Designed miniproteins, single chains, continued (2). Designs and how they scored, part 67

Each design is a single chain, and the fold is of that chain. pLDDT is the mean over its residues in the fold that is shown.

## One batch from the design tools (miniprotein)

Design m6319
Fold by ESMFold2-Fast:
Structure m6319 (fold): chain A 69 residues (1-69)
Amino acid sequence: KAEELYKKGVEAYKAGRLEEARDLFLESLKIKKTAEKLNNLARVLKELGRYEEADEYYLESQKLAKEEF
């Protein structure tokens, strides 16, 4: 279910539906949080002009990826 929401979010992003992509990524993250999803959410937020929110999710993505080591 989390992966299905994430895939729909990626498809929405590729189609330029940025707000839909954001919402789908947020729902997917509620079920399972991954660095990849956080990074893609940050990218969508940056394209929506929400730079401060994008930076926060980008940092969270980097921190989560670092915890794997």
Scores: mean pLDDT 81

Design m6320
Fold by ESMFold2-Fast:
Structure m6320 (fold): chain A 55 residues (1-55)
Amino acid sequence: MSAEERLEELLATESPELQAAARRLLDSMIAGGTPRERAEEAVARLLEHERALRA
């Protein structure tokens, strides 16, 4: 699974507020010079970590 596919799958199961926050974080990382694939992996990992903490 690509970082993009993984991120989209994770976002589909999250609240609209968290989806918006994740999109803003992704945009901020890319604007700061992070390659898109690295930014997508980082945001996906953060979402998985947050989900694990809520489990």
Scores: mean pLDDT 78

Design m6321
Fold by ESMFold2-Fast:
Structure m6321 (fold): chain A 90 residues (1-90)
Amino acid sequence: SKAEKIEFLEEIAIDKAKETPDENLKSFVDSLLESTKDLLVEEFGVPEEVAEALAKKFRERAEPLVEKKDKEGLIEAIREFFEEAKAVVE
């Protein structure tokens, strides 16, 4: 299902976040947003405006966590982002 694919992507994103050095967390967030937004629009048929709104909301949540090097907080923000993504693809 679409939800199962989103859950798989969430697991990969969380694993990558855990392995990413603190100094690279901003680049990780930028890469995650670009790839996930493209997948939501192209593969899951999410409207561009909805995908952009989700990406913006996640970026706003992630920025202070990246600045503080709060990896646990970032992982929770990633989980919330993918839960919202699942809601829009179902």
Scores: mean pLDDT 85

Design m6322
Fold by ESMFold2-Fast:
Parts: C-alpha cells; sequence; structure tokens
Structure m6322 (fold): chain A 86 residues (1-86)
C-alpha cells in the first residue's frame, strides 16, 4: 500500500534534498512537507540541536533514494507521520 509521509519542521532552518546521492541546492523551508512512498515508514519525533543533520533515507517505487540534509540555526523539532493511503 502507498504510505503518505508528513514531515513537520519547526524552527529556523535550511534544507537540501538528495536523490540517489545527488544533492539539490539549499532551500529555506518551514512547516510541512508531504511525500508518498510504497515502503513502510514509522512515525517519529526528533529534536535536533543547532547544526547539520540528515533525515532517514526513503526509497521510492522506482528505486530512487530520497534524503534531506538540514542545517539548523537554532534547535528544531522534526515530526514524521506515516499514514496508509488506500
Amino acid sequence: PTVRVTETLEGPLRFSLTTNGRQDPWRSERGERVTETDEPVEDSTEVFDIGDWTTPTLTTPAGQTLQSRVRADAPIVVRRRAEVVE
């Protein structure tokens, strides 16, 4: 089944999306990001201090590897919610 992954980012940050090891330019994102995948994903809540960190890897049905790198200018909270889409 397709799983909808909702990732909520709270705090001052910039991020960059990496697909198959290739990093996109840095973006300023705040709030919510939604991605769909056919892989199992678990709900999580993480607190990250100021600095650089990387989100867990997600794989698409086409075999692409998706990963976000985040640069936090202050402590941030990342909430990931997985919901099965029928």
Scores: mean pLDDT 65

Design m6323
Fold by ESMFold2-Fast:
Structure m6323 (fold): chain A 69 residues (1-69)
Amino acid sequence: MGLSIDELIDGGNSVPGVRVRRVSDTTVLVESSDPVTLGMLHGTLGNLLLPQGITIETRAVPSKQGRPP
């Protein structure tokens, strides 16, 4: 099915207080100040991207990330 990895990352970045970024060809980083949100996104994106050989990393941050300008 035709969603690109870039589209999935962009969708993750639309979640309030969350930042999702592709840090390598095989690794996506998810950042949030909320550990519950991190766990939810790790599960969701892992289920979508792990079959494509992409690893999801999570990182807690002290403040929420805003939307890109």
Scores: mean pLDDT 70

Design m6324
Fold by ESMFold2-Fast:
Structure m6324 (fold): chain A 64 residues (1-64)
Amino acid sequence: SAAAEAAKRAEDERLAAEAERHLVRYVLTGDEASLAEAERLLGQITDPELRAGLERGIAAARAA
């Protein structure tokens, strides 16, 4: 249903935003616990485009 799809998307977007905040903290501070939390949240995202975007973000942050 459209409502179920919207709810799933909203949850995936919330998880992605939370993971991005942890990733930003890692880039600014080098805090490995923040990187680990971003990776944990990535595992909970089911939308393939959001997962791919966050995977690229994590790879870029690790390379910096």
Scores: mean pLDDT 86

Design m6325
Fold by ESMFold2-Fast:
Structure m6325 (fold): chain A 114 residues (1-114)
Amino acid sequence: SLPSPEEILRVAEAALDEARRQGLTPEQIANMERALERTKEAVEQGRLDEAYAYTVAAMLGLPDEVLDELVERAKTDPAVREAFANTVRSFLEAIEAREKGVDAEARLDLPPPP
């Protein structure tokens, strides 16, 4: 199934927390924080297709210009929207595995830039 609004927010927040833990650059952290705020707004407005794109941008620390392109692609291409939703789901599964103690010491690796 597709990620819920609560799962979308959990993934975006977990990605930012992991980036801070790993010591990513201030510029990447700032990009992720802006993407998280846009994710929250999209979820509140029921724009889940956009929320998936913003969540992926939050996971990758993408700049605003690339983020806007991803949102447009998610709005117009169902295959792109499904791919972003699948990325969010995969990261959610990694968070859940870590929380279940299956790998309590596992580092959550952020996906590479596309």
Scores: mean pLDDT 77

Design m6326
Fold by ESMFold2-Fast:
Structure m6326 (fold): chain A 65 residues (1-65)
Amino acid sequence: RLADVLARLAEGIARVQKMLDEGKKLADEYAKIDPELGKKVLGGYQAMVDSELRRLLAEAARELA
């Protein structure tokens, strides 16, 4: 079961990394129009990434301990 938990965590982290990369590209596009808007978009994606990563880690910790 440990292997399954770690596999799901790895998949979750990969999805989070992809989301952050996509968010950065989107923020860069908005920054060309309005730097403040680009900053807000990036901040939103960073907050979402942090929230999802904490959820994934907490879920894995619960299943292992």
Scores: mean pLDDT 81

Design m6327
Fold by ESMFold2-Fast:
Formats: C-alpha cells, sequence, structure tokens
Structure m6327 (fold): chain A 69 residues (1-69)
C-alpha cells in the first residue's frame, strides 16, 4: 500500500540521517588525526559514502513506487 511505502521511505531517511551523523564525527576526527590513522578514518568515510549511495538508490525506487500508486 501507499502507506507501507511511505513508512519504508521514512525508515530509509532515518538510516541516512544516522550515517550523516557518523560521517560528521569521522570528518571531525580526520582533522586532528595523526597521519598513520588518517587512512583508516578515510576508509570508514568511503564505506559510509557507499552505503549512502545504496540507500539513495533505494529511496529513488521507493519514490517511483509511491508515485505509481
Amino acid sequence: SKSDIHRQILATIGRILRLMGEMIDLERQLKTAPADKKAAIEEKIADINKEMDSLKQQMDELSAQYDAL
């Protein structure tokens, strides 16, 4: 139903917002990190970006389904 898709959209938005918070914290850590730890933090940021790209794709699919109803 349209309400079920809407609920899924809200859940996906919640996940994206949580990842954005984690990203801000990692970027803050990156600014003060010693050189030997920067690579590990950058890898974590890259992983979050990949997950956010996947969630954005899911959002686009859910929005298309919602509009089709």
Scores: mean pLDDT 86

Design m6328
Fold by ESMFold2-Fast:
Structure m6328 (fold): chain A 87 residues (1-87)
Amino acid sequence: GEKEREKEKLEKELEEAKKRLTEAEMELGVADLAIAMSRTIKKISGDPDDPEVNRLLEDGRRQREEARRRLEEARERVKELEAKLKE
């Protein structure tokens, strides 16, 4: 009874961790797209020193680094839970 209950709890945690992994991958993709779009706007506008576009690029870079960090944490969590389930 107890071992089955612990296994079910770990399986639910693994499902949640996999959802967070997918969400982090999506957030990284959105950040990359936003940066690419801002770079395209900057190139088309002909103003290389547009402060608004430069702030959007900087914010996008911060969001991308945050998303990468969350992605790494989510990947480690999935591996940890998979390892516990294999025991």
Scores: mean pLDDT 82

Design m6329
Fold by ESMFold2-Fast:
Structure m6329 (fold): chain A 92 residues (1-92)
Amino acid sequence: MEKKEFVEKAIKKVEEFLKKIEELIKKGKLFPVSSYDERVKKIEELLKQAEEYRKKAKEYLEEKKYDEAVEYAKKALEAVEEIEKIIEELRN
């Protein structure tokens, strides 16, 4: 029961984060560096991974495979955390 609630909250948090980052990218306000910077490429890779893990977590949740759903939800959150760390390094 607690695993289902964790996955639902994690999916929502990842979706809200991805939406916020997409809006910042569209406005050109996310990065103080060129789009060819290796750190920007890493963020783009992590954004793709976070979305893929979020989709898998949602699929497993719908199949009631809560252990797998938790695993992918955690991977999606870890990708988000890594993105936040890179953005912090780019701003400092």
Scores: mean pLDDT 79

Design m6330
Fold by ESMFold2-Fast:
Structure m6330 (fold): chain A 111 residues (1-111)
Amino acid sequence: MVKVTQPASVEALEGETVTIPATASVDASKITNVSWFFQKEGQPPELVIYDFSTLAKGISSRYSGSLSDNTANLTITNAELSDTGTYYVVVTDKEGQRGWGPGTKLTVKKK
């Protein structure tokens, strides 16, 4: 079973580029998929990125995903107050097992 670690919280100012890392307990060669979900307070989780780096329908082009070794990164350019919420990663291994990250709370503040 894949274990995933994320920072508990990340802070940014409006207009900054934000990167949220998530590290999997398995070697990169064993990772077959990465998906990212965003949950606003009081809202259901929404798919943001799938297949490592593919943008989900209706999601801003300011979002991008990448994988470097066993660390998946979600990058948000030109951060907006509306980006504030919790981001969850799901890592799938080659045995078909899925590991959920504990979530990272992003807080975007005005300058």
Scores: mean pLDDT 87

Design m6331
Fold by ESMFold2-Fast:
Structure m6331 (fold): chain A 72 residues (1-72)
Amino acid sequence: MEARERAEKELEELRKLLEEGEEFDKEDARAALAKLPASLAKWKSTSSEEDLPLLEVTKEAIEEAIRLILEN
């Protein structure tokens, strides 16, 4: 539960930061991208199969938003 709780919390905080958008620093975006794969891997290994599709969609949306921030 600990690994999943941390990954879920980090993902939720990242989603909220991306939603607030304009003040998201490119350095913060790079740091978030670097941490995201490890957090998501832990989250996926401890999550039920029913949760995985929603987590995958959220992951893809977050990764896309971060990429757009870094690209601009």
Scores: mean pLDDT 61

Design m6332
Fold by ESMFold2-Fast:
Structure m6332 (fold): chain A 64 residues (1-64)
Amino acid sequence: SGRDLLLRAVDEARPKTEKRLKEMQEEIKRKKYSPKEILDRNKELFADWAALVDAALARLRAEA
């Protein structure tokens, strides 16, 4: 089903997003980012995650 493919795509994106999140948290701590800079970095992380999910979902649909 479409739901099962989406859940699998989310799971496949998770490790790369978790690594990126850790790197972002270390950068924020080191550079003492402003609230706006923290927001902008989080927006970038979510955009990257969405792209990974979309790519995985497209691949999984093609394999079905």
Scores: mean pLDDT 84

Design m6333
Fold by ESMFold2-Fast:
Order: structure tokens, then C-alpha cells, then sequence
Structure m6333 (fold): chain A 64 residues (1-64)
């Protein structure tokens, strides 16, 4: 499940991520949020950071 959602993210299937993220256990959601925040903070690719921020929005998480 988690890998499937991450693959959907990498393939720009944001709709699949949005539909399924709320069905995941809180611990899995926390891990995905941590990974996305790490991308926002550490990636030199501005396009990737923008996509990560969008996905964090689906989790209801504020980004810096």
C-alpha cells in the first residue's frame, strides 16, 4: 500500500494519493509526511519541492 502510493506520487497520480492517504494508518501517514518534508527541505529541485508541498496539503500538513 505505502509503496503503491509513493509510486503514484512519482508518476504524478495525485488523485490516487489524495483518495488513499486518509485510508492509511496514522503511522504510515506520518512516515509519508516525514519523507515529503525531507524533500521540501533538502531537494535542490524546485519542481520536486512544489510537488511534495502539494502532497503534504493532501495530508492537511502545513509546509514552510
Amino acid sequence: MTEEILNAFKNFDFDTVKKNVHKLPPEVQEKLVKELRDVVDNSSDIGLRVKARRLLGYFGVKVK
Scores: mean pLDDT 71

Design m6334
Fold by ESMFold2-Fast:
Order: C-alpha cells, then sequence, then structure tokens
Structure m6334 (fold): chain A 91 residues (1-91)
C-alpha cells in the first residue's frame, strides 16, 4: 500500500530530523524537507493534496518554533508535530 509506505517514510524522517538537531541544523533541515515531501505524497495518494499542504504548513511552523528553543524541547515538539500529521493522514 503506497499510503503505508509514505507514512513509514514520514515517521522515519521526523525521527531523523529530531535526532539531527543534536548534530547539525543543516542535516535536521534536510530530514524536515524529506518528511514534508513524504507527507505530501501520502496526502496525494489519499486524493487530498489541499489537506496535505495544510498539515505540512502546520508541521513547518511548529518545527521553526521548536528550533528556537532548547535542543531537548525542539526534539519533543518536532516528534509531537510529526505524530499529529501522521494521525491526520491515517484517518
Amino acid sequence: DEIEKYLKELREYVEQAARGLKESLSKANQYKSAAENAALQAAKARGNITEGTKLVKEFSDRYAEGVEGTPEEAVEKILKAGEEVIKALEK
């Protein structure tokens, strides 16, 4: 199932983005972009690209807010934001 593939990729990239914050913001940003692309592909496979675009914007906004805080808080906020996107795309 293509949707399951993209949701798995989204989960993996969100985790890598969160871990990347401890090493390099540049690496974390690359994984963030990969996660956003996976979310858009999942939404497209479901036939709702408009909802996917909205979810990506919400994730991007929370990511930007998170990276301005402590690394520990950023990891928690990014993982939580990723969970909400995955949950919304699974319905």
Scores: mean pLDDT 81

Design m6335
Fold by ESMFold2-Fast:
Structure m6335 (fold): chain A 80 residues (1-80)
Amino acid sequence: MPTGADVISAEQQPLLREAFAEALASLPPKSAFPVPLPSHAEIVAELGERTAEILLEKGMPREQAEALREVFLARAAAIA
């Protein structure tokens, strides 16, 4: 995520990748989503929230996790 590079150090990049992968894996299957299915923007926003929560659990400072969440929300808004 190029826009996240200024929020996290190079040593934290693997942690961000792991957290993002965990967030993706935690999404419910399509059959569990309400109909109509969530928009792409809604999915991006949800991924940002889950990624930030996982990073907080892994010991990332709250301020950095919140900044990353804001990056995902801005991305979601740009898609919408």
Scores: mean pLDDT 68

Design m6336
Fold by ESMFold2-Fast:
Structure m6336 (fold): chain A 94 residues (1-94)
Amino acid sequence: SALDLLREFGEAVLEKVRENADLSNEELRRVLTEWMDERRAELIARHPEHARLVRSAAAMFRRVLDDAARQNLSVEELIELLRRVLATLEADVA
């Protein structure tokens, strides 16, 4: 359940990045941050038992978006970093 929820959230973030790949890094960061805030609130409302996990995952994904914007990373590099963070979070839950 926790692992499945984490995968669902992480894959949704990855899909949202791909959907908005034509945006500038700063605009992508803005769009993704707003979307993640809404998704985080929704997931916590549906799964309050996993609220801490959802908040932690959202914070880590946000950090990656901040780093990508600061370093002017490509969409491919951003996706790689998000996949790495997701894999780390999945390992911590398993």
Scores: mean pLDDT 85

Design m6337
Fold by ESMFold2-Fast:
Structure m6337 (fold): chain A 85 residues (1-85)
Amino acid sequence: SLDKLIDAGKKLSDYISNSSDSDRSVILQALLRIQGSILRGDSVENMEKEAEYLLEQLGKTLQDEEGVEIFREYVDALIDYLKSV
């Protein structure tokens, strides 16, 4: 639902604001890739594949593993919203 997406987005925004500069940069780069996929009009199936790839990369790169779970919650809410419209 849109409400779940808004709530997940606020949680991610708050997390990014309190993250290290390194982790913040990595998460923002992942968000830009998801945004690029949406702007290109990629299929939801391709967005799911890109999201899983990005989550694996975040798990290898982030100093704080909580960021992976918060990012997953956001992309899951986004994909669920896109499937509902």
Scores: mean pLDDT 85

Design m6338
Fold by ESMFold2-Fast:
Structure m6338 (fold): chain A 80 residues (1-80)
Amino acid sequence: PSREEIEAEIAVSLVRMAGSVGLLAVERTEDPERRREEAERTVRFLERLRDRLVEKVPSAAEEIERETDEAIERIREVAE
């Protein structure tokens, strides 16, 4: 693989892992109000991570944005 392909793979893997860990934290929060707060905090973290990774690896911007949006959607669904 090219250097760009390796960088893209690492960036996407970081988003997927952050999303998975964030989702688990929200799912394990029993109180509905706290679950909503944790979801909002996790969404803001993922949005900042997306922005930083897109800046570092612009060639993977579309994949990073798609994976981040999917993670945010899953977290919001669990918070409902």
Scores: mean pLDDT 86

Design m6339
Fold by ESMFold2-Fast:
Structure m6339 (fold): chain A 93 residues (1-93)
Amino acid sequence: SSRLQALREEAERLAKQVAAKVKSVDKEAGDRLYESLLNLIKEDVERGLELARSLLSQSPEKAAERAKAIVFTSESIRRIGEEVQREIEERRR
């Protein structure tokens, strides 16, 4: 649908702007946030768009602080997912 494509393009443009804003304070946090935003946009474009808009509304310093929290949370979720998957595999004896 044309609407979904337009939302995806807008979300990706805003993700680049957010990443640039965060990179002005912390390059690593900005790069990692960009990857997290692209992954979120792939799974849920509306949530990705909302998050990008929210981060753009904040100061660069506050956006960077929130970016670090988001990246930390995403890494924690990934680690929990890996642990759960390992436990499931161990139960398939």
Scores: mean pLDDT 79

Design m6340
Fold by ESMFold2-Fast:
Structure m6340 (fold): chain A 56 residues (1-56)
Amino acid sequence: SRRDRAARTLMRLANRLHEYSVRELAELAGVSVPTLTRVFTEVFGESPAARIARLR
């Protein structure tokens, strides 16, 4: 499914998430920004914006 592919993409990029905007991560994962936000929260336990800000 698209969610499974998005989760795999985020896991692969886990150490490099701060190199990307939320929009770029959604494009790489092949999903919309709202879908990425849901998958990201399921995988990491926090929003993309919050986690990326912490890593920058």
Scores: mean pLDDT 79

Design m6341
Fold by ESMFold2-Fast:
Structure m6341 (fold): chain A 71 residues (1-71)
Amino acid sequence: MRLSDEAMAALVASLQELKKKFPDAEVVADISDDGVTITVTMPKDTPEEEKKKAEQLAKEASDAINSLVEP
């Protein structure tokens, strides 16, 4: 799959925002034929609430970017 310039810009912005909010997290994007998936992996010692927030924000960002991706 190829991302439009708009989708790519949104992806980059989302990755930067997630890294700023969770600086110790590993933030990765996987681009496949099924769409874009952003994954945030928090350190082992991170409270469960913070892990859940990171996962939810990553899912919301993934959904927003996928709305801009051509099928």
Scores: mean pLDDT 76

Design m6342
Fold by ESMFold2-Fast:
Structure m6342 (fold): chain A 99 residues (1-99)
Amino acid sequence: MAKEIAEAMRKAEPFAEEVLEKIGLKEEVEKLHKEKQPQEVIERVSKEFVEALEPYAKATKAEDKEKATLIRAAAMYVGAKIAQMSIEEMARKIAEELA
């Protein structure tokens, strides 16, 4: 349900923001959330963030479902900011695609 996706995204916010700060994209993502930017900038920032998550995903054991969910939810959270969507709007869209 959209509610569970939104709750997972909110729980992932501190982790997502920490990763963004570590790779120097925090300010650029905030700008993308507030202002219209060229599609090339949106695609570049999205790719860089997903690539930054790869080491975390590779370090996560298959049995660590909670950590795997956190990493996925962090990608959804940043995706929502880049798409200029609220957490609720992104969660609803994802829930509709899974139905």
Scores: mean pLDDT 78

Design m6343
Fold by ESMFold2-Fast:
Structure m6343 (fold): chain A 82 residues (1-82)
Amino acid sequence: SERQELIERTRKELEALKQEALSKLKNPEAIAFLNDMYDKALQQIDELSKEDLSVEELQLQLDIIMGMFLISLGVAKLIDSK
């Protein structure tokens, strides 16, 4: 249950970040990029959910996925500025 709680919390946080960004993005290329990066993040979380990782290792891997998505938010803003 602790593993599932971490996964669901991370999914909800990613969705909230995506929705906030989409409310501000205007360029279709930036929107498409962010949607693609979000889908990839969810696929990575799905793969992690199948692995027999410790809670600590799972948290670390989820933090890495979150960090990469935060970078993608910055890249989407740069695309949106063009």
Scores: mean pLDDT 89

Design m6344
Fold by ESMFold2-Fast:
Structure m6344 (fold): chain A 83 residues (1-83)
Amino acid sequence: TLALAQQILNMKGQAQQDALAKADDDVLKAYFDVFVEKIKEQIAKEKDPWDRINLATMAAMFASVMGDEETLKEFNEIANEIE
């Protein structure tokens, strides 16, 4: 659920890793969706090209792990547009 995904997002270190490892597909998907939304907002507010590229790369790697090819392509395009 979205609430559980947000709770996991607020966890730190080993506790977050353990929660994600035990998460069902619905919780993991919700966590991924919240993470992607947060990264898009951070990229829009960030003015440093280096930090923007790093944020886009992190989101692309997560999308790759999740098998979300469309989100992977979207973040690769975002990184490519950063000058």
Scores: mean pLDDT 73

Design m6345
Fold by ESMFold2-Fast:
Structure m6345 (fold): chain A 68 residues (1-68)
Amino acid sequence: SEELIEKLAKKLVEELGLSEEKARGIAQALLAMRDWSDEVKIQFLTKYGELSEEDARKAIEIFKELTK
């Protein structure tokens, strides 16, 4: 959902200080990897999303809150 991606991206900008473009990319990745384990999500977000482990964990929690 584009609306979900936009909402998630805005939260990532606000909470993690990411650029809108990077936040949108991370939001799309989180939606695509929804069914992956948290450990694998963290590994992907740190290696390819260029997030710290701390920020990757926060991004996952924000996603879970918005997609409950």
Scores: mean pLDDT 84

Design m6346
Fold by ESMFold2-Fast:
Structure m6346 (fold): chain A 82 residues (1-82)
Amino acid sequence: MAEEIAQHAANLAATLAAKYGELTEEQIKKLSEITSKAAKELAGAVDAEVKVEIGEDSATATVTITLKDGSKITATATKKLP
């Protein structure tokens, strides 16, 4: 269950890093909502948060899923910018 949530978070982070600049805030929010819903069904997660940051030569996407006991699963993906 927690492993499956971690896998979903990792996949979302990788997708966001790869698509950085093409996704709007609304699209990022929608993906976060889908991930949150799936996580809640699998392990009783209460929230999902998506954060995208631009570094000097890279874009980093971080997905954090909060479980009912207050535990957090965090997945981070980084993409080099041209």
Scores: mean pLDDT 65

Design m6347
Fold by ESMFold2-Fast:
Structure m6347 (fold): chain A 69 residues (1-69)
Amino acid sequence: MLTPEELANTFHKAILPDSTVELKLGSTGEEVGWAIRALQRLAGFPGPIDGVFDEALLAFLEELLAKKN
């Protein structure tokens, strides 16, 4: 079973395969912002595109994992 952080990194690498950035709670930066923007576009993430990996993004990824059951 994937953790939300593992799912985030899998999705991040699928969108930005050459990225060396690891996504986790509290991550910040331009690549994090790009990953959030892609999640908003491709998976319907409703939160702000602010370049911060926060608890709302973690909760969204947990919901994506739950929807696959």
Scores: mean pLDDT 71

Design m6348
Fold by ESMFold2-Fast:
Structure m6348 (fold): chain A 84 residues (1-84)
Amino acid sequence: KVEEKIREAIESLRLAKEYSKHDTRENALKYTGHMILAIGNLLEAKLIAEKENSELAEKIEEILQMMGEGTPLDEIIERLEELL
C-alpha cells in the first residue's frame, strides 16, 4: 500500500510538471490541484510507513521538506522513484 501511495504521488507530480509548461490561469489551477494530491499521497505514505518502516518514513519526510523548500519537481520525482 505504501508503494501505491508513492506511485500516485509520482503520477500527480508528473502531471503538475506538465501543466507548468503553459502560463495560463487554468494550467496554474491544474498544477496546484496535482501538487495538493501529491502532498496528500506522500503524507498518507509516511503515516503507513511509520508503523513498519521508520527509515522509509524518514526519507518521505525529507522529500516533503524538499518540496516545501522549492526543490525542482524533477529532483523530487527522482528521489521518490528511488524509494520504489
Scores: mean pLDDT 83

Design m6349
Fold by ESMFold2-Fast:
Structure m6349 (fold): chain A 93 residues (1-93)
Amino acid sequence: ADEYAKLAIEHAKRALEALDQGNVEEAIEHLRKAYRAAVTAMLKAFEEGDTERAYHYYLAAQHLKRAIEALKEGNVEEAKRHVQEAIDHLEKA
């Protein structure tokens, strides 16, 4: 589902912008929205029988979850790394 993958990328990029501004709370909000969109894209790709695309969306969702966990631990650089990995998987799907 291209629309939900695009929405996930938009929110992931807004999370990176929020982190660059030191706004961790806003970043977590955007990452939660990106995660929901990535999960929706994954489920829709599975329903369509596109297992390869679904797997990329799955990996993106896992990285977004790890980014949120890293931010809760105060690790901004680890979170940024996971957000970029999520964007890369969403774009390759």
Scores: mean pLDDT 90

Design m6350
Fold by ESMFold2-Fast:
Structure m6350 (fold): chain A 80 residues (1-80)
Amino acid sequence: SVEEELQELERRMRELADKIIEAVKNKDFEAVQKYRDEFLKLYDEGLERFKDDPEAAERLHRIVDEINERISKELEELVK
C-alpha cells in the first residue's frame, strides 16, 4: 500500500539521517557525503514513485522537511 511504502521510506530516510549525524559527530566527511547521497537517492526514487499521486508526494515532502529540520537542530547542538 502507499501507506506502507511511505512508512518504509520514512524509516530508511531516518536511519540515514542518524548515520549522517553520527558521521558529522566523528568528523567523518567521507561517510557524511556517502549517507547524504544515499538519502538524496531515496528521495528521488520516492518522488518518481509518487509523481502521479499528489497526496503521497506532499506527505513525502513533509517527511523530508521534518528530517532536515532534525538534522539542522542536531548539527547546531554539535557546534558550540
Scores: mean pLDDT 86

Design m6351
Fold by ESMFold2-Fast:
Structure m6351 (fold): chain A 61 residues (1-61)
Amino acid sequence: SMAAEREAVLAEIRAVLDEMRARGIISEEQVQAALALAETLSLSELRGLLGMLKRELDEAR
């Protein structure tokens, strides 16, 4: 259950990062660095990161 939840949040983070890259907000290198960092984070920290990324993407609209 927790592993499945973590995988789902990581997938959503990847999707948001890909959208940010497509819009020119971040580079490919920044996407790779963020994903590598995300692998080291707890589920709670991942949810926090996802919230921050979504807010940043919304502000860029």
Scores: mean pLDDT 85

Design m6352
Fold by ESMFold2-Fast:
Structure m6352 (fold): chain A 67 residues (1-67)
Amino acid sequence: SMEVVVENNGKKVKAKVVKETETGFVIDVGAPEVSVGDKVYKDGKLIGTVIGVNKKESYVAYASLDK
């Protein structure tokens, strides 16, 4: 499984990808640790942005959506 880092208000939040989709992925961390608009990194590279959150999970759109 893929591990990622979310940049949230100057803090780095480690998260695990629990589901991948064609346009993004879902991570196992939600509010308040993660917020919409947060940048998501893998191995120091920006791979996506948070587009939705609930109390358990967050939805991330890939930085590139070309298919």
Scores: mean pLDDT 81

Design m6353
Fold by ESMFold2-Fast:
Structure m6353 (fold): chain A 55 residues (1-55)
Amino acid sequence: SEEEKKELLKKLEENYQRAKAILDAMKPHFSDEEYERAKKLLDENYKKMKEKILK
């Protein structure tokens, strides 16, 4: 249902924001290349999971 999809999307968004905050906090411990790679993987995972929920 649309209601279930909305709930799953909210949970996904909360998890994504938390993961981004952790990555940002860890930024001083990464090279720029390592940070960008980690950020790209996080963003790709978020997009993939969002697509699965919206299907």
Scores: mean pLDDT 85

Design m6354
Fold by ESMFold2-Fast:
Structure m6354 (fold): chain A 95 residues (1-95)
Amino acid sequence: SLDDVIKETIEKLRNAKTASERRDILEEFLKWLVDNASIDELVEAIRRLRKEILEMLDQAGASGDMDRIREEIEFYGYFLGLSGKALGEARKRES
Protein backbone atom coordinates (compact mmCIF):
# COMPACT_ATOMS: atom_id res chain seq x y z
CA SER A 1 0.00 0.00 0.00
CA LEU A 2 1.02 3.65 -0.30
CA ASP A 3 1.11 3.86 3.53
CA ASP A 4 3.60 0.96 3.65
CA VAL A 5 5.83 2.53 0.96
CA ILE A 6 5.81 5.89 2.82
CA LYS A 7 6.71 4.17 6.14
CA GLU A 8 9.52 2.22 4.42
CA THR A 9 10.88 5.45 2.88
CA ILE A 10 10.82 7.27 6.26
CA GLU A 11 12.72 4.33 7.83
CA LYS A 12 15.30 4.42 4.99
CA LEU A 13 15.78 8.18 5.50
CA ARG A 14 16.28 7.71 9.27
CA ASN A 15 18.84 4.90 8.66
CA ALA A 16 20.78 6.71 5.88
CA LYS A 17 24.46 7.32 6.69
CA THR A 18 25.21 10.23 4.32
CA ALA A 19 23.49 13.31 2.87
CA SER A 20 23.97 11.80 -0.62
CA GLU A 21 22.19 8.57 0.42
CA ARG A 22 19.25 10.58 1.86
CA ARG A 23 18.92 12.57 -1.40
CA ASP A 24 19.01 9.38 -3.50
CA ILE A 25 16.29 7.77 -1.33
CA LEU A 26 14.11 10.89 -1.65
CA GLU A 27 14.63 11.21 -5.45
CA GLU A 28 13.81 7.52 -6.04
CA PHE A 29 10.65 7.70 -3.89
CA LEU A 30 9.30 10.91 -5.50
CA LYS A 31 10.02 9.54 -9.01
CA TRP A 32 8.16 6.33 -8.07
CA LEU A 33 5.19 8.41 -6.83
CA VAL A 34 5.06 10.43 -10.09
CA ASP A 35 5.06 7.14 -12.08
CA ASN A 36 2.67 5.14 -9.83
CA ALA A 37 0.52 7.41 -7.62
CA SER A 38 -2.34 9.87 -8.16
CA ILE A 39 -1.75 13.59 -7.52
CA ASP A 40 -3.76 13.30 -4.26
CA GLU A 41 -1.55 10.39 -3.11
CA LEU A 42 1.60 12.36 -4.08
CA VAL A 43 0.38 15.39 -2.06
CA GLU A 44 -0.36 13.14 0.96
CA ALA A 45 3.10 11.50 0.72
CA ILE A 46 4.76 14.96 0.52
CA ARG A 47 2.81 16.13 3.61
CA ARG A 48 3.87 13.04 5.61
CA LEU A 49 7.54 13.33 4.54
CA ARG A 50 7.52 17.08 5.33
CA LYS A 51 6.29 16.33 8.88
CA GLU A 52 9.11 13.79 9.39
CA ILE A 53 11.81 16.09 7.93
CA LEU A 54 10.63 19.03 10.08
CA GLU A 55 10.81 16.76 13.16
CA MET A 56 14.42 15.89 12.22
CA LEU A 57 15.20 19.60 11.79
CA ASP A 58 13.57 20.40 15.17
CA GLN A 59 15.69 17.71 16.87
CA ALA A 60 18.84 19.15 15.24
CA GLY A 61 17.86 22.65 16.46
CA ALA A 62 17.36 21.35 20.02
CA SER A 63 20.84 19.71 19.91
CA GLY A 64 22.63 23.04 19.29
CA ASP A 65 24.92 21.26 16.78
CA MET A 66 25.40 23.88 14.05
CA ASP A 67 26.72 21.36 11.47
CA ARG A 68 23.71 19.10 12.05
CA ILE A 69 21.33 22.10 11.83
CA ARG A 70 22.94 23.17 8.51
CA GLU A 71 22.65 19.62 7.07
CA GLU A 72 18.95 19.37 8.03
CA ILE A 73 18.17 22.86 6.60
CA GLU A 74 19.91 21.89 3.33
CA PHE A 75 18.01 18.57 3.18
CA TYR A 76 14.68 20.34 3.82
CA GLY A 77 15.45 22.81 1.00
CA TYR A 78 16.31 19.92 -1.32
CA PHE A 79 13.05 18.17 -0.35
CA LEU A 80 11.01 21.33 -1.15
CA GLY A 81 12.66 21.70 -4.58
CA LEU A 82 12.13 18.02 -5.51
CA SER A 83 8.52 18.08 -4.24
CA GLY A 84 7.74 21.10 -6.44
CA LYS A 85 9.26 19.38 -9.50
CA ALA A 86 7.38 16.12 -8.76
CA LEU A 87 4.02 17.93 -8.47
CA GLY A 88 4.70 19.82 -11.73
CA GLU A 89 5.57 16.58 -13.57
CA ALA A 90 2.52 14.71 -12.17
CA ARG A 91 0.17 17.52 -13.25
CA LYS A 92 1.63 17.49 -16.81
CA ARG A 93 1.03 13.72 -17.04
CA GLU A 94 -2.66 14.11 -16.02
CA SER A 95 -3.27 16.83 -18.64
Scores: mean pLDDT 85

